# Designs tried in a protein design run: designed miniproteins, single chains, continued (4). Part 93

Each design is a single chain, and the fold is of that chain. pLDDT is the mean over its residues in the fold that is shown.

## One batch from the design tools (miniprotein)

Design m15428
Fold by ESMFold2-Fast:
Structure m15428 (fold): chain A 61 residues (1-61)
Amino acid sequence: SMEEKERALLAALHRLLEELAAGRISEDQLLTRFAEVARELGFSDEEVARWVAALRASLAA
């Protein structure tokens, strides 16, 4: 279901944010890996682009 896909994407984002906080990945690596997971889960390129832009802005603040 869409809810299962959204939960999987949020779980992946949580893990990526932990990796970033631990210094194991860069912000660009987080954004790239997030986009890859979202596409694999079947989210549209438009949705992925919007989320990546929002995450990039949040991380840069």
Scores: mean pLDDT 87

Design m15429
Fold by ESMFold2-Fast:
Structure m15429 (fold): chain A 75 residues (1-75)
Amino acid sequence: SEEEMEQYVKEAEEALKRGDLKTAADNYAKAGSIALLMGDFEKAREYFEKALKLYEQVGDEKKAALARSWLETLK
């Protein structure tokens, strides 16, 4: 739902404020997944791009690869 998506975005932004990049990335990825299920491809791309950048910054290659895979389906 849109409410669940917005809640994950809020959690991601709060995690960024405290420097928790991994939690921020996880929450952006969840928001992207919900946007995708809702058919909102623009928001899905935005949130997966944010998650990818954060996963790359923390060196989580596995989750970065997963985020890239989702972005590839949105092109």
Scores: mean pLDDT 86

Design m15430
Fold by ESMFold2-Fast:
Structure m15430 (fold): chain A 61 residues (1-61)
Amino acid sequence: SMEELQKKLEEIAEETKKKIEEATGVSADTPLSELSEEQRKKLLEVFKEGMKRAFELIEEA
């Protein structure tokens, strides 16, 4: 159902946010301009993985 899809997408979003914070060591609300190059790379890799999982769920729906 669309409600189940929405819940799974919200779970992926929250998990991705937590992984970004763990990987960068800073709040996910931190502006990109304040991140180091290494932190930005880590953020992008985690974000890409989260987006990939989200798209796979939408494609299955």
Scores: mean pLDDT 81

Design m15431
Fold by ESMFold2-Fast:
Structure m15431 (fold): chain A 55 residues (1-55)
Amino acid sequence: MLTKEEVDALIKKVRDLWKKYQAARAAGDTETAAKYWAELNKASDELQAKIDASE
């Protein structure tokens, strides 16, 4: 069963990746931005799957 701690950790990870993605975009680093966007999407999908499994 998903714990609140696991959900909070994934939300924090998504927020951290979003900040890194935005910083890379602001710097014009398209390659680094694409890398963080892929990691963000993966983390978001994992969070959604865990929420769905806990309902």
Scores: mean pLDDT 79

Design m15432
Fold by ESMFold2-Fast:
Structure m15432 (fold): chain A 81 residues (1-81)
Amino acid sequence: MSLEEQLDQLGAAAAWYYNQAAETGDKALLEKAVEYARKAAELAEQLGDHETAEKMRRIAEKLEEELKAGKVDVEELIRIG
């Protein structure tokens, strides 16, 4: 698997877990979404893809704010994922 394919998979995993968290209200799924978004940001930065790294970092920060506030905002993640 290429590093680009790995990055795409990590982004897709973040989106999937967030959508499941939004549907079920399961905080553990939201925590998984944050984890995958952070991994995607780190990998993108290592690849020199600063645009994708910035997007994924923003997603992770947004998801952490939602986790802390006890609410989810599906619209931002769907647009980026």
Scores: mean pLDDT 75

Design m15433
Fold by ESMFold2-Fast:
Formats: C-alpha cells, structure tokens, sequence
Structure m15433 (fold): chain A 57 residues (1-57)
C-alpha cells in the first residue's frame, strides 16, 4: 500500500509517541490510544481514520 510522505511522517510520530508512553508506564491499550491520537491530530483526521491508516500501513 502506498502512503504519502506526510502520512508516513505522521505514522512515525504516532509510533514514537506510543512507545514513549509505554516506556513511561502506560498500558498497551493506552499507548495505542496515544499513538492513534497523535496521527489523527497530525493529519487532521478522525481517530477512526487514523486507526484504519495505522492498520493498513
């Protein structure tokens, strides 16, 4: 699947945010939520769209 450079950067930032949250003691579910929120905010899309993008990439 082909992602734009902007989408790739947003996914990278979301993954990093989730990993940092997990390292700080967040649960796997909380870390995932933080990652999704980061991608959604970065791209200006809904959490649902961000989650679909993360699953499809």
Amino acid sequence: MKLSEEEKKALDEGERAGVLAANAGASADEARQIGIDTVARKLGISREEAEKLMRSG
Scores: mean pLDDT 79

Design m15434
Fold by ESMFold2-Fast:
Structure m15434 (fold): chain A 57 residues (1-57)
Amino acid sequence: MSLEERVEEERRRVAEGFARFAKEVLGFDEEEAREFGERVGEAIAEVERWILENSTL
């Protein structure tokens, strides 16, 4: 798999996990939880791309 495919897979996993957290812990509605998870997933993807660009010694 390409690095981009891996980052995309990770983003979806993070989005799902945080959406569930928002529903179960924070009491968000299903739509709000989904948006929250997507936001967190995107932020993690941006950080991962930044690390990949700057992780060479």
Scores: mean pLDDT 77

Design m15435
Fold by ESMFold2-Fast:
Structure m15435 (fold): chain A 86 residues (1-86)
Amino acid sequence: SEANKLMRETILVAAGAELLRMGVLYTPEIDEETRKKILELVDEALKLANEAEKYIAQGDLETAREKIKKAEEKLKEAEQLYKKAL
């Protein structure tokens, strides 16, 4: 179903965010300001993913897609900052 596909995308975003948080913990070379920005973006992505899950449960798949897209954008920003800091 479409809801199942969106739920898988939500899970992938959440997994990516948690893996990036772990990567930051094991990368002491990242300066404090950059670390803070990455973690704030990770938290925003997780919040948006949680909101997407709620909209999927309500059957509002259009709003869920928009929340997932925003979560993926936040995660991509965090990943770019992480890669540049290495």
Scores: mean pLDDT 90

Design m15436
Fold by ESMFold2-Fast:
Structure m15436 (fold): chain A 59 residues (1-59)
Amino acid sequence: PRVVRDFSDADIKERLKKGGLTLARLLGDEKAIEEIEKNKDNGKKLSELVNELSDKLLK
């Protein structure tokens, strides 16, 4: 599959949602799970949430 930069793409949104939910579950961050579900149609926001969760995990 090709890498695309468009965060409005459904495949990118789905992968970001799955990654974010996995990270949030590992951290036990219920608020992050809620935010991912609310923003499932916003790829940019999903990317921001994934980055925040990744930063928490790495600290």
Scores: mean pLDDT 73

Design m15437
Fold by ESMFold2-Fast:
Structure m15437 (fold): chain A 75 residues (1-75)
Amino acid sequence: AAPVSSKTLEQIQATIEAILRKIAEASGVPLEEVRELWRRAAAGDAEAQERLAELASKIPELQELSESLRFTARQ
């Protein structure tokens, strides 16, 4: 398995939370609902991946993530 330092893990978690907050603010969806969409999308829920991709497309810095989520959902 690839080694992950505690500091790297903390940065990943902080980045995910920051992204989810930006999506919630840009879309008007409650942060808790965006977090649930993220959890379901990460578990392979195609509907959640599509919804999260739509919300992420509102944020230019997340355009690449939106495209990746749509690609995965259609597989």
Scores: mean pLDDT 70

Design m15438
Fold by ESMFold2-Fast:
Structure m15438 (fold): chain A 96 residues (1-96)
Amino acid sequence: SAKEKAEEDARAAGAHAEAAALGAGAGDAAGAAGGAIGAAGAALSAALATGGGEGGEEAARAAEEGAARGAAEAGTAEAEEAGRLAAEAARRAAEG
């Protein structure tokens, strides 16, 4: 169903945003960028599956939560910044 797809995409957005923060914390700029792109793609997918509303918002929130987890685990300013950028990218993608 569209709801199940949106939930799957929200989980993916969170995982990608977490990976972006952890990648940056490890000094992996390419990994951080890839995570941000993945988070945005997942959020867009969720928004499209639900007609642009609820699924996109849930995916954007999941990306913010994933980014926060990754930043907390890495414990660096670079991870925190990369996480914020990934969450912002997901939110912008969800909004269109």
Scores: mean pLDDT 86

Design m15439
Fold by ESMFold2-Fast:
Structure m15439 (fold): chain A 60 residues (1-60)
Amino acid sequence: MIVETLTFANLTRAIGAALAVIGDDPSAVVKVDGTTLTVTLPDTPEGRAILEEVRARHAA
């Protein structure tokens, strides 16, 4: 399992990123606490690709 914790500019962006992860992998575990998103994904090429997309959303 890969676990990433990212702090977004606001709650709306954190929720948007969480929904995108769930849309790509409904089995993913996401936790939103204020502006902080914690994502747990399988350590597979697919899981890593979803994580890179989350990082891209965080960087934007």
Scores: mean pLDDT 78

Design m15440
Fold by ESMFold2-Fast:
Structure m15440 (fold): chain A 76 residues (1-76)
Amino acid sequence: ADEYLTLGAVYANQGKYEEAIKYAEKALEEDPENALAWTVLGEAYKGLGKEEEARKYYEKALELDPTNELAKKNLA
């Protein structure tokens, strides 16, 4: 149901962070309140060494879904 989010997560796991960002952004175009898509952006930016941007995206994911364990773990 969320092909873009799935592709974003797969690319992030492969270290293809630019592709991960592209597909996470497409998922957010469909649903800007998709906490998982914000989490994928956080993972991709963390992979690129952009720690401050990654933190902001994880904070946004937790704002939308306070039960997001992956975002909590990365903010601890």
Scores: mean pLDDT 80

Design m15441
Fold by ESMFold2-Fast:
Structure m15441 (fold): chain A 82 residues (1-82)
Amino acid sequence: VSPKVLEAEILVAMAEMMLSLNKKFAPKEFEKELEELEKRIEELRERVLRAEAGELSEEEIEEVIEEAKELIEELKELAKKI
C-alpha cells in the first residue's frame, strides 16, 4: 500500500468516526445535513477501495485526501452547532 493510499484510508476512517459521533448526539433537525455528509463519505470510501486496488492515479488519490480533509472540517463545524 502506498503512503498516500494509507493517508486517504486514515482520513476517510476519521470522517466516518466523526459522522457516527455527530449522528449519535445531533438533534433531529440536523438529520438531513448528516445524511448528505454520509453520502459524500460513502463516495470517498468507494474511491479509497479503488485506490487500494490500484485503479486511481496519484493525482486522484491526492484529490481523495483533499476532499476527506474538507469533510472533516465540515464535520467539525457541524459539531459546534450541536
Scores: mean pLDDT 85

Design m15442
Fold by ESMFold2-Fast:
Structure m15442 (fold): chain A 58 residues (1-58)
Amino acid sequence: SLDELEEEIVKAIEERDLERLLELAKKPEVQNDTGLRTLLRIAAKEFKSEELEKLLAE
């Protein structure tokens, strides 16, 4: 569910697990949810991950 995906994203941010954030960003459910995409874009800027930023670009 979207709530479980949000929890996984938050956990990955807290653990600074960039690899997990990249995998989560590729999920269609995440790509189609503006809130989850926004959360990941903020994480991408904080982690300075160009790869994560590109996955979330429109």
Scores: mean pLDDT 82

Design m15443
Fold by ESMFold2-Fast:
Structure m15443 (fold): chain A 118 residues (1-118)
Amino acid sequence: SMRQSLLVIAQSTIDAFEERVKNVEKLETLEEYLEKKLEEAKKELEEAKKNKDEELKKLYERLIELYEKAKKLLEEIKKNKTDELIIELGSVFMSIELMEAVLAALKREKERLEKLRK
């Protein structure tokens, strides 16, 4: 069934994010991990605003929205665990992974271009 396949994919993505928590010292929960990532993204957004980098600004604004949505979904799941909420959380985490990959690629390209200007 399509719903069962989506649930399996979503759970695998959530499990991958739970594994990320284990690789960070002093963090015990996925909620703490997301709060840390949200704080980091907010600092990067302020830097992008200071540098008038509209591309980085838009990407960090989107990443912040995704982390905030993931935190809200985790709170909702704690109160009422449904397949629909699990699927939505998994989808949000997949979007976070995509945004993180795009930001990493864009930062590498900007660093490359800065070296060429010297």
Scores: mean pLDDT 87

Design m15444
Fold by ESMFold2-Fast:
Structure m15444 (fold): chain A 81 residues (1-81)
Amino acid sequence: MPSSEVVEDKDLPEETKATLADTSNPAASHQAAVKDTGSKMLAMGAVEDVRLGEMTVEQVRKILDESGLGKEFKDKMLSKV
């Protein structure tokens, strides 16, 4: 139940207000960054598993393809195997 009649933008913390005022779609950017970071970490782990003999190059290619990462990053990861 709302207990205040003040404008929401005025009631928000300064950090939250600044984020909401951003015209660069911060929510979409943040979601993309989190997904990208997670996919990159999985790809790096898969490359290390190939080096340890626990995974094949074909399995790493599949992980990279499923991750949706850019071609340049995929090529760089495959070059380390």
Scores: mean pLDDT 62

Design m15445
Fold by ESMFold2-Fast:
Structure m15445 (fold): chain A 81 residues (1-81)
Amino acid sequence: MKAEELARKAAEEAVKKGPGAVVEVRADESTGRAAYATLLVLAEELEKEGVGKVTIERKEEYDEETGKKITVLSVEIEEKE
């Protein structure tokens, strides 16, 4: 999956699930970095469209099967209090 496709799917699922739901996606390090950058842009666009405040978090983990570093991205539309 391309970084743009991963980012788009994560953002679409976050919108579909609505505020308060966290959507997590996992990717290799290079795809994850590119997807994170794309998600930051998509988050700003969604906020301008009035969906609410969008929070993107990035974590790095190691895949125990392959020993490779992977990126975990979380997307959440915050509930308006």
Scores: mean pLDDT 78

Design m15446
Fold by ESMFold2-Fast:
Structure m15446 (fold): chain A 61 residues (1-61)
Amino acid sequence: MMTPEEVADELGLELQKIGDEARKRLEELGGSPEAKEKVKKEAMKKANELQDKMDEKKKKE
């Protein structure tokens, strides 16, 4: 069983990975304002999906 603090730490690590992927994605797309908005939306979607998974784990345990 993970403590709430361990869950938050894991979430932080996964969010860092999402941030790193978003930065790499932005570089691939050329860093335009349109690319920044697209990457932000993709990163937010991934962060929301991760949050939902963590909330499900926390609710179950």
Scores: mean pLDDT 73

Design m15447
Fold by ESMFold2-Fast:
Structure m15447 (fold): chain A 105 residues (1-105)
Amino acid sequence: SLEKAKELAELIDNLSLEEIVDLLEEALKNNDEEKINKYSTILYTKLREEMLALLGPEELEVVERAMERFLNSSIEEQIEIARAFAEALKNGREAAIAFIRELGA
């Protein structure tokens, strides 16, 4: 629904990658399928937006390959990828870009 899409967009804008991962892990521990689907969708969207912001539209194919690897990973591996990317972001732009290129290789 339009209301649900608006709610998801607000969560994507307001939550950090670490906060989204923490919420996803909580949902997994509780076997809450609706929240697992919600937070995994938010995580995918947030990761893609952050990667595109770093590389730009000219390197869209690199981001698409990175996100394909992410989507083909288990939920546990997706959490590990997201945490590793968040750590790379803390180490600066160059580290984050290197992480994206390695994931999309």
Scores: mean pLDDT 86

Design m15448
Fold by ESMFold2-Fast:
Structure m15448 (fold): chain A 86 residues (1-86)
Amino acid sequence: MTVIITARGASVGTKLAILGVGVHGVLEGGEAKVEVHGDTLTVTITNASDKTKQTALDTAKGLEKGGAKVTITQDGDKLTITIEAP
């Protein structure tokens, strides 16, 4: 599957957490693309394993508990996670 994580206005810690999900995706046999445009960080993981999907969801849930606004959408084989700083 494809996992896309977009963070807007994120702290350094939040950016590192999201980059960590990308690294996990690569180590699990997927591919990761990182894009930075202004205050927006996007990590796209293609050929993501179920374990990578769960890591992305767990990371998003942790950030939401920390006060971030998290939106999760799944459309078929594509999972999109959008994280906005408070």
Scores: mean pLDDT 83

Design m15449
Fold by ESMFold2-Fast:
Structure m15449 (fold): chain A 56 residues (1-56)
Amino acid sequence: LEEELRRLAEKLGMSVENLRTALLSGEATIQVLLADNDLTPEERETLLRLARELRK
């Protein structure tokens, strides 16, 4: 989990702390990240999975 967060944060050009906050802030923020970033389908799936895991 932490390692995947770190890799995705690096890809998005943000800190792990900022990414964690964004994923916990809710669906609207997650959708903005998906729309405004050049993510592969695999990376999009990882982002959504990490959001679910962080929220349980």
Scores: mean pLDDT 75

Design m15450
Fold by ESMFold2-Fast:
Structure m15450 (fold): chain A 75 residues (1-75)
Amino acid sequence: EKRREALRLEAEATFYLMKAFLSEDKKEKIEYLKKAIEYLKRALELAREAGDEELARILEEAIKKLEEELKKVEE
């Protein structure tokens, strides 16, 4: 259950990430990046609860990269 939910949330994050990359408007890009990060953080908690260390590691790296991108875009 929790592992499947984590993967579902990761998929949602991926869709928002694609929206962010396609957006030419800074405000929309920021909103989509924030949404992607929120979904990934929720997926990470579920992955940890499921004991999926591999998925948790992947999600941690993704969150770090997106937070760095968000920091660069936020002006």
Scores: mean pLDDT 83

Design m15451
Fold by ESMFold2-Fast:
Structure m15451 (fold): chain A 51 residues (1-51)
Amino acid sequence: SLEEELLRALDEIVRYLQEHPELARTVQGPPFTSLEDALKAARELLERLRA
């Protein structure tokens, strides 16, 4: 289903970013701080879709 496909894609993106914590330390600033908020929202959506 589209929900499962979206969930899988978001999970892979979240996992990739979490595997590269150095990016958060190296690239701190306007686009990445906004991206962190988007990532937080994506994680909330993943939990809601999985429920």
Scores: mean pLDDT 64

Design m15452
Fold by ESMFold2-Fast:
Structure m15452 (fold): chain A 55 residues (1-55)
Amino acid sequence: MLDKALEAARRGDWETAERLLERERETVDRTITDPEVREVAMRSIEDARREAERL
């Protein structure tokens, strides 16, 4: 899922990349109840967002 957001950003489709990253964050917030797993997932999303913004 994060790979698709980064691929959209590489194509210059920032709207799609931003929407995919936002949906992934919301999914993690709703689905993952384990605090440690949630922290790792949120960090991965944040890293992907920063990478997409730099493309």
Scores: mean pLDDT 75

Design m15453
Fold by ESMFold2-Fast:
Structure m15453 (fold): chain A 118 residues (1-118)
Amino acid sequence: EEELDRALREAAANGGSFRVEADKITREKLRELIRRAAEAGVTHLQLDVKAKSNEEALEIIDLVRELRPEALAAGITHLSVRVDLPELTPEIRERLRELGRENMRAAKSADPRTVAAA
């Protein structure tokens, strides 16, 4: 979508934050979004995803966590997700808080050795 690439460039010019809504997200689609956002100069990317169940919500959170190092290497310092789910459990809330703490750590000036660990 040409409109998406334009919106990403405008977001990069206006502070680097972009939020996208997705009914479903796959590893392939998220990787493509990360690449396009990074190419545009976005540093803060948030996904708003509708989940059908707590299990699907956890899968989405884990996918975002898995791809965070790839996003960081591309220049996206903050990769976050908001899950739209009618019955958000304490476990999902805690997983989301942990993801937020990871964003905070990525934004800090860190010893390069800690980020280069295998």
Scores: mean pLDDT 71

Design m15454
Fold by ESMFold2-Fast:
Structure m15454 (fold): chain A 82 residues (1-82)
Amino acid sequence: GEGEEAIRKAEEAKRIALEALKKAKTLEAINKAIAAALKAAGAEFLARLGIETGDREMEREALRDAEEALELAKEALEEAEK
């Protein structure tokens, strides 16, 4: 379902954010990687809560947050690789 997809995307976003953090050479790049990781963690928490409570709207919100976290993580990695 959407909650499980949100968890998968959030976990991918955390993985990419960690790679970005490992490659980051500037405070800006570090901050972008941390921001992506925090958004992914929030999305994962919201997805798990939505699944546990049966709140389908919460699962959809978590999926949107996870997709945004994934985009931020990819941007952080691109910045870190410059």
Scores: mean pLDDT 88

Design m15455
Fold by ESMFold2-Fast:
Structure m15455 (fold): chain A 80 residues (1-80)
Amino acid sequence: DEDYRIRLEKAKEATDIMLEILEELGKEDPELAAKALEEMAEIYERAAKYYEQRGDLEGAELNREIAERFRRLAEELRRE
């Protein structure tokens, strides 16, 4: 489905922008940025569970991938 694919691409683009913003903020306050990234990861993990329970496996996988990206950046910021 073309519309679904476009929606997924837009979600990825929004995630990329948010990661860039928080990485930039992490240069000034890495603990605050890491905390925000962890909270967003929790939100997307919760969304993934919601989509999975509704049978939207593609939506669930996308949200899990987004959560992993946020969590990974949080870990990197905390190690600097």
Scores: mean pLDDT 80

Design m15456
Fold by ESMFold2-Fast:
Structure m15456 (fold): chain A 83 residues (1-83)
Amino acid sequence: SLEEAQKLLEEIRKTKELSLDKLKEIFSLLNAQQEYQEWVAELQAAGEKYGHYPMEEVKAQLDALIERLIKRLEELIKQAEAG
């Protein structure tokens, strides 16, 4: 349900940690499963690309990606509420 998607997003927003299981569930609830696969690919690519950098720099890049993902999920929830 939409309420479940909102709860999962709030949890991600508070922790700034991504659980792929929770992401898959929230995108499924929002009927955006194809977009989920694109985000997983970006997360994997970021990890591979920055594997030779210090952990602090890798963390900064992942934090930025997580923030962008959270904003997109907020948009999808608002669209679902309107529809």
Scores: mean pLDDT 73

Design m15457
Fold by ESMFold2-Fast:
Structure m15457 (fold): chain A 74 residues (1-74)
Amino acid sequence: SVKRQMAINNARSAITALRLGDVELALENARRALELARDNPEAVEHLRRAIELAEQGDVEGAIEHLRRAIEALE
């Protein structure tokens, strides 16, 4: 439960960072969410895709996959 909530919080922080243009902070938070969400394969897939898209500069795509990861964790 605590680990799940921490993963959600890190994914939400990544979305906020992307909206503010802080890609480095977003990637740090998304990678932490990925580590915390290892027991949820659906969340892991979306978090990996969000990281890839953020690294490519696709902010909107990254946010969409971060949202889907949060949904999978809820």
Scores: mean pLDDT 90

Design m15458
Fold by ESMFold2-Fast:
Structure m15458 (fold): chain A 90 residues (1-90)
Amino acid sequence: SKIEELVRRLLSPDPEERRKAGEELVKYIKSASDEEQERAVNLLIKGAFEAKDPEAREALLRTLEEISKHPNPLVSALAAIGAALLRKSL
């Protein structure tokens, strides 16, 4: 799926590709279904926990923090909680 592709690109060793993928993912989820938005948040949280590269993990975290500003209260809450838990475990 597009979301899975964008999350994979966020794990790229290239900082410019990570930045572009994050921006594109945030833009994409604004027009996505609630199910797709929840899937994106879950994939970002999973990716951040599994990421070995601290810079890639930070890119995933920043994307979650941006998604936490989303007007859907469930998606916003899930993203905010996920980012906060990841910050504590770093």
Scores: mean pLDDT 78

Design m15459
Fold by ESMFold2-Fast:
Structure m15459 (fold): chain A 63 residues (1-63)
Amino acid sequence: MKVTAEDIAKVPGVDQETADEIVKLLKEGKTPEEIARYLLEKHGLSPETARAVRELIEKAEKE
């Protein structure tokens, strides 16, 4: 797990507060798919933004 709040905040449409929340969810063991769904439902982010966050997390873990 090498994704940081700064990396997530780099995604267009994600603010710093949302990025911090995502990092907390990752620490709790949530999957990238669960996080993307959470962003859509709770933060009202676009499907494109939620997808970009999911792909970023998967890519960062793969390295």
Scores: mean pLDDT 77

Design m15461
Fold by ESMFold2-Fast:
Formats: C-alpha cells, structure tokens, sequence
Structure m15461 (fold): chain A 55 residues (1-55)
C-alpha cells in the first residue's frame, strides 16, 4: 500500500510538472524501492494531494 501510494505520487508529479524529466522519474522510483523514508514521504504527499482534490 505505502509503496503503491509513493509510486502514484511520482507518476502524478511527472504528469503535472513539466520540469520533471524521465531521469527524475526513474531515480525517484528507485528511491521508493530502496529508501523507506523517501517512500513514506511520497505516500504522505499522495494522501495530501487526494485530500486537496476532494475539496
């Protein structure tokens, strides 16, 4: 679940941010696999994003 949310956050950032490159996307996906703290932060950002969209 947490990893899935983190990956969703990365995809949303890539889709909505024109400054995010393919290299950034791959790097962040790798960090989600290897860095627990990074994964948690992205999962929390995804939850925050969903909360804002719900308004």
Amino acid sequence: MEKEKALKAIELFYKNDPNMTEEDLETWKKLVETDEEFRKLLAELYESRLEREKK
Scores: mean pLDDT 74

Design m15462
Fold by ESMFold2-Fast:
Structure m15462 (fold): chain A 80 residues (1-80)
Amino acid sequence: MKKIEKLTPEELKLLKETLAAYSRAVRAFNDPSASPEEKRALVEEYRAQVEKLKEKFGDKYKNFVDLLERDIAELEARLA
């Protein structure tokens, strides 16, 4: 069954929320006025969204989740 899969509304919502959390974290890291505490809070929000996606759709999105988990690790390293 090799067909282009349509995203369900729930899948699309979780993907959009995950991308929004990532965008907020990256924006804060590029903002010289953002505090380390603010950056950490946004990285934790991004992690929470990735965990939610993994829990509901982890098997379907395994490669994507693996990529996001690596991005989170890199952002956390920048806070060290």
Scores: mean pLDDT 78

Design m15463
Fold by ESMFold2-Fast:
Structure m15463 (fold): chain A 119 residues (1-119)
Amino acid sequence: MFELEESGGGTFAVGGSVTLTSKYTGDVSGVDVVGWWRQAPGEPPVLVASINMKTGKKYYAPEVEGRFTISYDPAKKTVTLEMRDLQPEDTAVYYRFVTGVVDGVPQLVFGEGVEVTVV
C-alpha cells in the first residue's frame, strides 16, 4: 500500500507560479503511474499531469501543456508539479494519485487534496 504526503497549496497571483510536491512512502516496486488530478468548482475532475514510473513517459492535459511540468526524484521519493503562468481557471483542488499492482490487483490511491486559488 502507498501513502502520500503533500505540500505547496494556497492562494497565488495570476501570472505567478507554484510548485506542488508529493512524497510517497512504503513499497514503491509495484508503482506504475504517478500524477495529479484536479477538480475546479462546478466542473468534473480531470487528469492534469502524470508520469509512467517504468518508462518515464509524461502526460499533460491540453489546457496545461507548456505551463505545467511534472518530475519525479526516485532518491527523494518525490513527485513535483511545477505550475507556471497561473490563470484563474487553475483554481481547483489538486489530488495526487498513485497507481500500481499489488498481489496481481491494480490499485489506485488518491491523496486528500491540495487547494490552489488563483486571484
Scores: mean pLDDT 76

Design m15464
Fold by ESMFold2-Fast:
Structure m15464 (fold): chain A 74 residues (1-74)
Amino acid sequence: MMEEEIEEALRRVEELKREVERAKREGREFEAEVLAAMALMQASIAATAAERAGDEESARRARELGREVAEVAE
């Protein structure tokens, strides 16, 4: 159950990251900022859940996705 929830959360972060990239490309900077904030929050939740579950791989993936979102949002 928790593992499936973590995978779903990671998938949502990846989707939000693509939306941030799209909004940035289209010059919608405010929307990109909002989407990036949502993606970073979801990545943080996923990382915390994975760490508590002992899933170091998913926790690492969540932290990496958060870093990528932050870089794209700049």
Scores: mean pLDDT 82

